# Designed miniproteins, single chains, continued (5), part 23

Each design is a single chain, and the fold is of that chain. pLDDT is the mean over its residues in the fold that is shown.

## One batch from the design tools (miniprotein)

Design m16820
Fold by ESMFold2-Fast:
Structure m16820 (fold): chain A 60 residues (1-60)
Amino acid sequence: MPVLARAVKDFTAKSGAELTLKKGEVVRILARLEDGRLVVQSLTTGRLGIVPEEYLQILP
């Protein structure tokens, strides 16, 4: 099953590689980076980007 996560707080992208999320948005986790960041796809917009893992709660 694909790994899903929900944003637990708002995140604003600081670079073009990052993805802005609003609290409550659901994302699909595509990859884990070595520094505790995740590559995700927004299920709301379909856009890809990097988000720090502390902004996300993994869903069952």
Scores: mean pLDDT 81

Design m16821
Fold by ESMFold2-Fast:
Structure m16821 (fold): chain A 95 residues (1-95)
Amino acid sequence: SVLDLLERALELLERAREAIRAGDYARAAALLDELQGVLAEIGARAPPELHPLVQRARLLAGEAAARLEARDYAGALRALEELERLLEEMIEKAR
């Protein structure tokens, strides 16, 4: 379900955040790649009313990955904070 995918996305986000804080940037990059895949699947399955939120979530996940690659760890964490808030909003709407 879309709800299960959103909960999976939130789990991957939390694991990526923990990896960044631990200095495990390779693991963080892999988790962000998996997160982007889950968000793409959500985009394919989500009802039209969620599409603007999914698009914003995908942009934020991409921003976090790009900032991580640029070694802007603070910027990556800020993008993940915004994404977490958005995923929580989407979970609330999907219930």
Scores: mean pLDDT 91

Design m16822
Fold by ESMFold2-Fast:
Structure m16822 (fold): chain A 94 residues (1-94)
Amino acid sequence: SKEVKFAENLLEAVRNARKAIEDALKNGDQETIDLATQLVKGVIEKAAERGLIDPEEAEALLTRLDNAQTGQEKLDIVREVEALIEKRLEELKK
């Protein structure tokens, strides 16, 4: 369905961002961590706009990303976003 394809595209984007942050943490590449985090914020906003994530859940995740002090904290939140989208995608496939 259209909803499944949308969720799959968002999941791919978040997975790519997570991998970029994981690699950047090994190399101390703060610029890549910041860029990937901004991409995830965009994914969260799009997911909320399309009803894949509740607006309240999205706002909480965005606030947590804004308040994250370290690359590890940002990575942990990105992993939560990935898991949430994976769960929504599996629900859509049923």
Scores: mean pLDDT 88

Design m16823
Fold by ESMFold2-Fast:
Structure m16823 (fold): chain A 73 residues (1-73)
Amino acid sequence: LEKDFEENKDDPEKLLRIGKIAYFLGQGELALKYFEEAVKLDPNYKEAWKFLAQLYRDSGDVEKAKEYEEKAK
């Protein structure tokens, strides 16, 4: 997964797909890295913003979760 980040850091769709795998495997830090890069490449990627909001909610950062929920709309 970490090696895959360097190979796919310019493809938002692949970053989202691998980020989801990391998220469901409980690798929150890796998932965060992938989703952050996906939205940097495509700021209109609602699905990536939704997962970012969920990760911050899972970590207890309610303020960032709310900000990213707005971006997922």
Scores: mean pLDDT 78

Design m16824
Fold by ESMFold2-Fast:
Structure m16824 (fold): chain A 59 residues (1-59)
Amino acid sequence: GKKSAEKGAEMAKKGDYAGAAAGAHEAFLISGNEDARKAAEAGTRGDWKEAAEYAEKAA
């Protein structure tokens, strides 16, 4: 859970938004964290900025 979300947040800070969205989806599957779910959904829509913001909240 949290460790995957932290890695996702680091990827977002480096501009790897696709990696951040993938990490957020994995974190949601492990922990059920709503912020991780929202990050994954935003990434699926191509809203990488919103995906990064929710991934940071999930971490």
Scores: mean pLDDT 68

Design m16825
Fold by ESMFold2-Fast:
Structure m16825 (fold): chain A 124 residues (1-124)
Amino acid sequence: SSGDTLARIYIEAARVANAHGDYEKALLLAERAIEAGKDNPELVAEAYTQMGNAYYGQGDYEKAIEYYEKGIEADPENARAYTNLGEVYYGQGDFEKAREAYEKALELNPNNQRAREGLAKIDA
């Protein structure tokens, strides 16, 4: 649909904004993606994941976790949200929760290099 196409454009733009450290722009673009793709849970989950990434970049770990969990609630198969949860928990020193999140990401996508690297850091 045109709404799904627009949501995908906003998600990609939010991803690029996050990569450049423009976290406020990433949040606005991700909100627009949720509005455009509201009937598509996979796109809503990806938009929430981008919001989590923006809050993580800003150092707001509590909001980062909140938005990754919203992404998982919208699409429980969103391996990216689990990987990113693992990275936030690892950064906070919660290695048990980090391991659980990385293991779930690998259940969903066994080729997830970021999750494998996260587990290797915990086991080092």
Scores: mean pLDDT 91

Design m16826
Fold by ESMFold2-Fast:
Structure m16826 (fold): chain A 78 residues (1-78)
Amino acid sequence: MSPAREEVNLWIARHAREAVHEAHEAGDAQAVYDAVIAAAERALEEARRADVPPEVREALVREAERVLAGVRANRASA
């Protein structure tokens, strides 16, 4: 399993937890999906600006894009 995949997943989970807590307090279940999408978009931006070797940056960007696409597909299915 790629270290980049684990790092991106942990980053998104961390950002999503804060936003999910706010959405839960508001009682808006759909806000949870919006919060996860926002967290994935932030992870993608951070990956693109990471001060790491190009190969590592490309791996982080690729995994962030996959997660973002998956979350958007899940939202469309809900």
Scores: mean pLDDT 73

Design m16827
Fold by ESMFold2-Fast:
Structure m16827 (fold): chain A 70 residues (1-70)
Amino acid sequence: MMEGERYKEQGEEYLKKGDNEKAAEYYLKASEAYDEAGELEESNRLGAKAAEVAGDQEMAELMRQVRDSL
């Protein structure tokens, strides 16, 4: 089994649990593993997914901080 497949499954499990930070971390690790294996298409897709998941959490936190700052 490729390391990328393992990390992808872990990312999916964390996303299902609502742990977006861990999900993004494991999707990024999967992307790197697929890149090392020469699977550039899957690597790019997983990297984009990691960025999307991480970006949503970061944006939500930034909006909360701005609102709470008065």
Scores: mean pLDDT 73

Design m16828
Fold by ESMFold2-Fast:
Structure m16828 (fold): chain A 108 residues (1-108)
Amino acid sequence: DRAEEVRRLMDEAIEAGLAARAQPDDEAAAAIFREWVERHADLDPNSVAAVASSLAFRLAALYDVPREVLEELRDRAVRIVAEEDDDEVIKRRIARLAQEAIERQRNR
């Protein structure tokens, strides 16, 4: 199930991104990112799952997006995957959700 795969990978990305954010130095954060990337090296980087999980990691690690907002993004992304058949439409909608999360964080 593609929606279940996206949920699982986004959950893993959120936890890895939050763990990276919790590190006191950039080297430790970079090590977590490298481990996460190596674990998922078999994913097509242009796939919906890879794009969604990479955005979730980036939002968690680099943009200080709260866990509750990341989990909302995950749930909305999973729904988009379930509703849409066009991978390009799915990726654009997920990218827009990520951009909206960044904008909400900057306006706090």
Scores: mean pLDDT 82

Design m16829
Fold by ESMFold2-Fast:
Structure m16829 (fold): chain A 66 residues (1-66)
Amino acid sequence: MSEEEKEKIKKAEELLKKAKEAAKQGDIDSASRLGQEAAKLLIEAGVPPEEAAKKVTEAISEGLKE
């Protein structure tokens, strides 16, 4: 994996953490926006769209359960 792809994955992981926290606070608009940005970065880094969507859904769902 290239350094560019690694940086995109790292940034996507940080965005997923922020999406989870936003969902935990009930800020669904921010959670959705952050999740979409994370999915975009994951796809650009070579992650299949289905896996990117799963990671976003899991992060937001975890936040909502709090």
Scores: mean pLDDT 81

Design m16830
Fold by ESMFold2-Fast:
Structure m16830 (fold): chain A 74 residues (1-74)
Amino acid sequence: MTRLILENSNISDISSLADLKDLKFLNLSNNKISDISPLADLKSLEILNLSGNKITDTSPLAPLKSLKSLNLDS
């Protein structure tokens, strides 16, 4: 799976996404996510939309060296 769109879905827990190592595109906008630590190992991610969530710690994104586009707008 290289693309996943789960916008406006009342999501708070994304632990199940940690095994999706082949993801290149992920849209999680307008959810209730605060903990993005499950994303730290998704090293194939190129486009990530996390806008409209409750994220305060972005340190899990530091290992994501393939990221070309990141949206964190609140």
Scores: mean pLDDT 85

Design m16831
Fold by ESMFold2-Fast:
Structure m16831 (fold): chain A 56 residues (1-56)
Amino acid sequence: MAKEYLKKAYEELAKFLGLDVATIRKMAKAGVDLGALAVELGIDEAEEYFLKAHEL
């Protein structure tokens, strides 16, 4: 399910940035492109999960 991959992508971003997943979800709702952010920061695991979420 696309939602499961999106959840895992947010968890990897939260881990890298030292934030909780709720804060990451608020950033997404505010219009922050978290997929582009993952690519720019080189967070390979988050980027892969965002790609899988897009493919579903």
Scores: mean pLDDT 77

Design m16832
Fold by ESMFold2-Fast:
Structure m16832 (fold): chain A 99 residues (1-99)
Amino acid sequence: LSPELERDIVAALAYMAAAVLDLAASRSEDPAVAEALRRAAELLREVADALAAGDEEAARRAVEELLRLAEEMAKDPALAEEAALARTVAKLALETLEK
């Protein structure tokens, strides 16, 4: 696939992952869990926006923050699946930024 198409696919996946985490946050009864999920969704949208814009520096910064948050989320068993989703998308974004 072309590098541009690969970036667009990963950006679309990041937007989809953000929507999934927003839905999980809306269903959570724990305010701290809901806040972590909303923050991860926000960072996924930042990754998607940066990739779509071709802003590699902004994408790397958003990915670094997302990976850090995903690692913290992974410590909570209630967030393990959502942390894995965020981490997977972040890794795909990093691979897309490597030529």
Scores: mean pLDDT 87

Design m16833
Fold by ESMFold2-Fast:
Structure m16833 (fold): chain A 98 residues (1-98)
Amino acid sequence: KEEELKKKIDEIRFEAVRLYREAVSSPENAELGRLLTELFKIAEDYINGKISEEEFEKRIEQLREKAKTLSPEQQATVDRLIDLLKEYIELEKKLKEL
């Protein structure tokens, strides 16, 4: 069951990296790439205990507002990556509780 949890974390990590690489591979996605870099920094700060859960949610909402200037397809990528990172954080917390 711990192995199943680790496998799920690896699958999410792979998907997040794949989406990020696709997003930053094109010059037209420069703004998307900047927002995704900011998103990973927010997630890292939360995982490392540098920011509270309330501050994490606040920064995520601010990032979603910035993403409204992007195309609908790019906004969907931001939303999907946010969901993947939130799932990753929850699974990492569960792994630490085992």
Scores: mean pLDDT 81

Design m16834
Fold by ESMFold2-Fast:
Structure m16834 (fold): chain A 62 residues (1-62)
Amino acid sequence: SALNEEAARLGREAARLLAEGLRRSDQTLIDQAGKLGREAARLAEEAGGPSEEARRALMQAG
């Protein structure tokens, strides 16, 4: 769905900004990552949560 695609896009951007913020000790980037991560989580929840496929992949990894 479009919501899942947008959630995935924002989640990847959040991870990138967090990694960069931690590498540079840049609180602004860390804060931006947190905001994008929360928005990604909100969109994923609105879309009905992680897909059954994503849940199975996580269970296989654990």
Scores: mean pLDDT 76

Design m16835
Fold by ESMFold2-Fast:
Structure m16835 (fold): chain A 74 residues (1-74)
Amino acid sequence: REEVERRVLKIFSEVLGVEPVGLDDNFYLLGGDGSKKKVLIKRIEKEFNVTIPVSDESKVDTPSGAIDYILSQL
């Protein structure tokens, strides 16, 4: 969990260009948009070797949500 947490927070920070990013910070409230969200999804899929279907994209709007989703797929 701690390794996944660090990697997810890094991906959110890199995609948004902001630091710090908190576990419960909403992607869109931090300045994310639809284009950046697509980059976020692809980065998570590549980094963790998971697939996030369009129907599940809302589950990864926060780092904590993304961590829980990734752990459910491993």
Scores: mean pLDDT 79

Design m16836
Fold by ESMFold2-Fast:
Structure m16836 (fold): chain A 60 residues (1-60)
Amino acid sequence: GRNPLTVTLTLEQISEMAGGRKLSVKEVEELLNEAKKLGIVSSYEVDAEKGTVTLTLVAP
C-alpha cells in the first residue's frame, strides 16, 4: 500500500458530521459500507464497546 490513511472516529463525531443527528451503530455501518462501495474507504471496523470506528481511507 501507499501509506493508507487510517482514522479513528467516535460515534458522536460521525453523528455530528451527519448534521448533528444521533446515529445508531447500524446507521453508521450502513454509511461506511456505502463509502466503501464508492471507493472512499478501503476498510472499516466498528467497536461498539468503545463507541469508535476505525477507517482506512483510499484518498487523502
Scores: mean pLDDT 73

Design m16837
Fold by ESMFold2-Fast:
Parts: C-alpha cells; structure tokens; sequence
Structure m16837 (fold): chain A 64 residues (1-64)
C-alpha cells in the first residue's frame, strides 16, 4: 500500500530529524548540565533506534 509506505516514511523522517536536532543542540551547548546532556543523548539514541526499525519495515513493504 502506497499510503502505508507514506505513513512509515513520515514517521522515519520525523525520528531522523528529532535525532539530528538533539545531536546538534548538544554540540552547540558545550556547557550543558551533564545530567541533561546524558538524557538528551539517550533521547537521540532512542529516535535513531526507532528510525532504523521503521526503515527496515519500509523495505519489507516495498519488497511486496
């Protein structure tokens, strides 16, 4: 389904954008509180993990 592929691509894009924005924020704020920096790193890693899983599910759907 093209609609299902579109929905998955949208969520993939959002998760990749979120990870990039968080990573950029950390890089641009070297004096950031260490606890906050660690929490943001985990959030970026989580978004990257979700993006990878969705990417694989898009590939599976396109192969059908």
Amino acid sequence: SMELIRQREEVLRKNEETAREIEKYIEENPDLDPLIKNVLKLAAESSRFVAERIRKKIEELKAQ
Scores: mean pLDDT 87

Design m16838
Fold by ESMFold2-Fast:
Structure m16838 (fold): chain A 66 residues (1-66)
Amino acid sequence: MDPEELEREVTLAMARMLRSIAKLSEDKKEQIELLEKALALLKSAPESPEIRAEIAELEKEIEKLR
């Protein structure tokens, strides 16, 4: 696996974990902070269709919580 592919896979896994933790939290502020952290990680990763899809999903979740 090249460094770019590895970075994408790791970032997707981390973002998905943060998103799952946010979903389990009952604190709206904590949910938003975790989702924003996941969004920042995805935006810093090499672009791919999966990264763009995760960004779109996270932006929708953050919008619903605000």
Scores: mean pLDDT 79

Design m16839
Fold by ESMFold2-Fast:
Structure m16839 (fold): chain A 65 residues (1-65)
Amino acid sequence: SAEENLQKGRDLMAQGKYEEAKKYFEEAIKLDPNNADAYAGLGVVYEKLGEPEKAKEYFSKANKL
């Protein structure tokens, strides 16, 4: 489910496994394209990966849902 993928992404973020967390947040969006929490999760992932402009795009998407 989208919620299960969100939780896995959050758990991986807590472990510093940002690339793996990204995959789970992307799957959450694939399962529920209106999931604002998944877009926000990708925003945080991109901040941690050093891609601040991409992070802003995902946070903006989350705010529009």
Scores: mean pLDDT 86

Design m16840
Fold by ESMFold2-Fast:
Structure m16840 (fold): chain A 59 residues (1-59)
Amino acid sequence: MEPRVLSEEQLQELRDGFEQTRRAGGSVVRAARLVLEALRREGYDQRAIDLAEELAREA
């Protein structure tokens, strides 16, 4: 089975979500941790996880 990969639409949703969390005064670190745990449980590959971590650091 091929592992799941993030689409451009999903990447944009992650960027928007982290940016919104930051603007609302929320913890981007906590939001990123939850996203990474969800991606691992849903069968996304390590490249997708690394990319999500990078997007969180940019926010």
Scores: mean pLDDT 76

Design m16842
Fold by ESMFold2-Fast:
Structure m16842 (fold): chain A 56 residues (1-56)
Amino acid sequence: MTISKEELAEEVREALLAKGMSEEEAERWAQEIRDAPTAAEALALAVRAMNEANAR
């Protein structure tokens, strides 16, 4: 899907919070995604964040 880095960061943040991650941790992941220099790096960070949340 075509999504902006800001929209991706917000979507990931909401998903992380829904999975029980703290607001501080979810926001750190969202900031990393927003600050990523390319869309590909932002997507890689999003995948990593979701894997961390799924690991408990």
Scores: mean pLDDT 79

Design m16843
Fold by ESMFold2-Fast:
Structure m16843 (fold): chain A 73 residues (1-73)
Amino acid sequence: HMEELRRQAEIEREVNEGIELIKKAVDWLAEYHAEARKAGATTREQILEFMLRKAREEGREDVAAFYEEQLAK
């Protein structure tokens, strides 16, 4: 019935929106990695340090905290 079709269409929309959000996040990370490479970062530590500085510079505190934790390992 129509109610089931609406619910199915809404689930498909939510899934597609989630995929698009993930794609945007992946593109953002790829851009940051490209900038790190441009700056001469070649090792894991150098890349993470670059990402951390970029995250702090852009005011992305959640992302900065993530990279600080990764660098501590």
Scores: mean pLDDT 70

Design m16844
Fold by ESMFold2-Fast:
Parts: structure tokens; C-alpha cells; sequence
Structure m16844 (fold): chain A 65 residues (1-65)
């Protein structure tokens, strides 16, 4: 089963580290960096990608409230 992780990070280093962790812990085959998206926008993107690709898509990480 193909898995895609959407990772929000403030810096490019944080994005790379979080992406690698999501890949190892969640078994994500693909990691997409989503910067500047709200939690709601990230969830909508995850739903759309899941429908278009047939993959399981999860949102990882989040800015402080």
C-alpha cells in the first residue's frame, strides 16, 4: 500500500528531518513538504491526493497554535 506524508516545517532542515522521520516511522513512500498551509488546508490537500493517487495520505507536524 502506497503511503504519502504531508510535512509542515518552518525551515528546510526541519522539513528534511521530519520527512525522513515520517518515512521511517510511518513507512511513507513519498514525502511532500507543505509550508504555509493551515491544518484545514493540509487535510483538504491530503484528501485530494488520496483520491487522485489511491494512496494513503497523512498529515505530520503542525505549527504551534
Amino acid sequence: MKRIALVGARTEEEAREAGREAKERFGADEVIEVSGLSSEEALELAKRLSEETGAEVGVVGGSKP
Scores: mean pLDDT 69

Design m16845
Fold by ESMFold2-Fast:
Structure m16845 (fold): chain A 66 residues (1-66)
Amino acid sequence: SLAEAILEGGRRGAEFARSLGQPDAAQRILDLSRQGARAAERGDLKKAFELIRQAEAIGRAAHAAA
């Protein structure tokens, strides 16, 4: 499902951020992915994709800071 894909993507993004020594970024990615998955389960695709884009931005910033 889309919700499962969002959660798996968030888990991988969080693991990557943690590997860069950024546990706060990892936690934010997990929180945003959980919110995105819930939005997807409700059929709110616009909100789900907004939350995914926020998580991706945090991941990119974490990579740039490392």
Scores: mean pLDDT 87

Design m16846
Fold by ESMFold2-Fast:
Structure m16846 (fold): chain A 107 residues (1-107)
Amino acid sequence: SVTVSVSGAGTFPAGGTVVLTDTATGVPASGLAWLRRAADGGERALIGGASRRAGGVPPRVTGSGSGGTSTLTLSNLRPEDTGVYYSLAGGADPAVFGEGGRVTVVA
């Protein structure tokens, strides 16, 4: 079975850095995507293919991956980065949503 989990979430100061790590079994890091659910409930793609930024995503948001581990780094944090971050593992048929990590950015 495919298992996906996110670590590194929590409360962070504005201007700081958060590193979220997704450990997936059964899929390579290149098959992982990062999504954010913002405070308004909207879901947005952030990263696909481990390191490819989605359209409109600022360069302070970066992705990297090796083997079964994918990392999302948010630098120079802003209050609008507050949200729940999910990893998505693409399978042959159903996509698997990882357990989300809540990031809160305080001024």
Scores: mean pLDDT 72

Design m16847
Fold by ESMFold2-Fast:
Structure m16847 (fold): chain A 68 residues (1-68)
Amino acid sequence: IVKKIEELAKKSKDPEIRETLLTAAAYAKNGDLKTALEQLKYAYEKSKDEEIKKGLKEIMEEIEKKIK
């Protein structure tokens, strides 16, 4: 999951979205999937890029499945 978040960050042209995704990846590396998910939801709401939003939705669904 961490690698998918980092790959999405590399595709993000918005510095704010990129920084938020890297922060989410750091939380996920530390096992804090709940905080990582909150950061990804924030990036989803702020992003205007449809491809980035699609990638975020897929990653968020994967994390939500893993948390339960």
Scores: mean pLDDT 79

Design m16848
Fold by ESMFold2-Fast:
Structure m16848 (fold): chain A 97 residues (1-97)
Amino acid sequence: SAKEEAEKYNKKGVELFKQGKYEEAVEYYKKAIELDPNYAEAWLNLGKALEKLGKYEEAKEAYQRALELAEADPSSLLQFSVGRQARVNLKKLDEKL
C-alpha cells in the first residue's frame, strides 16, 4: 500500500541521515510525504535533515507541518512524541537565528 511504501522510504531516509547523507535523506523523506502527506514522523525527519543542511526556513516549515499533523491526533503516543519533538526543534531553531 501507499502507507507501507511511505514507511519504507522514511526508514531509508533515517538510515541515510545516520550516515550523514542529508541531501539523500531529504529526497527519501519527500518521497514518503508524496505517498502519505499526513505522515507526521516523515515531516519531522525532513525538518531535521533540512536543519543539518542549513536550510532553516524550510526546516521550520517541515517542523510546523509535523506539529499540525501530530496535534490533529493527540490520542496517539507516537503523534504526541512527534509533536513534542517538533515544538522543541522549532524553539531551538528560533534561538539560533
Scores: mean pLDDT 88

Design m16849
Fold by ESMFold2-Fast:
Structure m16849 (fold): chain A 111 residues (1-111)
Amino acid sequence: GTATATVTAKDGPVEATSVTAAAQASAPLGGTLTAEALDAAGNVVGTGSGVIPAGALGGAASVALAAPTEVAAVKATLSDVVGGGDVTIRALATTAGFDAVEMGSATVTVS
């Protein structure tokens, strides 16, 4: 199966050097997690991917940005999913000052 969640920055855009989308599943699954960092206009400014190992409850995808960039949202896509259930995506940004900023979370159901 495939599912997409968009996590919008709850406190407004964050000037980030990287963002991470972390997936946590309610039941074991496996698949690919892709994260796209979006600016306030909805343009993709960076992309990263990660793997949820087969039978695992989670995984992460990290986006490295070439320079500090304003990120307004993170679009996370689960693809090639084996298994199913509820998956919570949490988005975290890292600033040039090494501060961690929690952007927010969204839950999707994969079938």
Scores: mean pLDDT 84

Design m16850
Fold by ESMFold2-Fast:
Structure m16850 (fold): chain A 120 residues (1-120)
Amino acid sequence: GLEYFAKGDLDKAIAAFEEEAATEPEKAAEAWRNIGIVYFKKGDYDKAAAYYEKAIALDPNDAEAWSNLGTVYFKKKDYEEAIEYYKKAIALDPNNEDARKNLAEAYEKLGKYEEAKKVL
């Protein structure tokens, strides 16, 4: 769990979050989001996306999971998909400045400078 994540032992962190998801149903969505964060730190964007999708399937109001999924697609240079996920995150949490900044950067990558200015 969080102890192994803080110590940089990423594989033990994954195992602990998997156990938490299996044994504590109320924490399953957060645990799956945390596994997604670990895979993102490892550079495994496909697994990161899969675990964020599991988190939002269980908790569709997890603005952080939507924002993190957007960042995965941004790293994969799928800017149109990233835009849709960042918009969902901002709709759930309008005060998420990181999601707004990342949305603006995704618009700029597509040459949509007027849309980028409206988000900031």
Scores: mean pLDDT 87

Design m16851
Fold by ESMFold2-Fast:
Structure m16851 (fold): chain A 70 residues (1-70)
Amino acid sequence: SLSDSELRAAFRLYDKDGDGTLSAEELREMLRSLGFDPSDAEVEAIIAAFDRDGDGTLDWAELRAAMRAL
């Protein structure tokens, strides 16, 4: 399993706009780099399940919760 520091490093690398959130496209690329191969529908399902603020993106806390569930 990934440590919080490794996951945070990946989060920073794939947060291309620097706003502290991951879009669906950024999340998909991050997950692929970590050895997952999610479809677009699977990425949307992850965001729908863990996006607590309803903005269509995942912040660090939401991503951490999602990765613990995967």
Scores: mean pLDDT 78

Design m16852
Fold by ESMFold2-Fast:
Structure m16852 (fold): chain A 60 residues (1-60)
Amino acid sequence: MPLSEKERQAVNAAAMARMEDPNASDEEIVEETAKRTGVSRETARRALRTLKAAEAAQEA
């Protein structure tokens, strides 16, 4: 569980972007996350995946 401060910020930014526009595509959330936090698109995509995994776990 290598959740760095930057990864935590990226996950938070992804969650905020998704809440502000629930119709936003995954690509738009990744772009917004990278833009807001300054992380790479790869890190932003990983943050979105983490957010989705957490939401899927809540469905159990």
Scores: mean pLDDT 77

Design m16853
Fold by ESMFold2-Fast:
Structure m16853 (fold): chain A 68 residues (1-68)
Amino acid sequence: SSMDEEIARLEARRKDLEGVRERLRALLEAAKADPSTSPEEVAALEDDVAQVEARIAEVDAKIAKLKA
């Protein structure tokens, strides 16, 4: 069904976003460990992590709504 196709697309998107989150978390930890990294660069990476987590939450909410 078109709903099953939409759920499959959202689940694929969630998996892609999980990969982005893992990469951004690794970059953030590396930035925090590097004393030459500016506070602004660390803050930008923290914002990027927060944004991808918010997008994962939005996708999770859409999947839950479609499965209800």
Scores: mean pLDDT 90

Design m16854
Fold by ESMFold2-Fast:
Structure m16854 (fold): chain A 65 residues (1-65)
Amino acid sequence: SEIEETREFIDKLINEAKEKYGLSDEDVEEIKRLYDEMIARGETPEEIYKKVKEFLQKKIDEKEK
């Protein structure tokens, strides 16, 4: 299903960011909450992917300063 495919894609992005940038468990939980909210709103997989990627980049940028 599109939801399962999107979830796998998002899980891979989160795992990569966690390994590469050392994201906190709190950051991971925040991303998961956003994902769940977007699914509940009926957003497309493409929109969900884009927003999660933007959010990850924002967290990485904030950490680098």
Scores: mean pLDDT 75

Design m16855
Fold by ESMFold2-Fast:
Structure m16855 (fold): chain A 70 residues (1-70)
Amino acid sequence: SMAFLERVRLAEALSSPETREVAREVGRTLRSIGDGLDRGIAKAQELRAQGASREEQMKVIREETDRFSA
């Protein structure tokens, strides 16, 4: 199956110290983006409680996630 072949390729790639370091770096970047999203959602929920529009809520989420994408 393709899933089995993907698992074999991933295991071989992750056996390399260099590839593991790259994977760790990608993981750190994804966590930073996730943290930005969580902050954006929390802020959007506060704005929603104050009667903010869906558009204003989406803008806040984008601003918080975009802060860490540059």
Scores: mean pLDDT 74

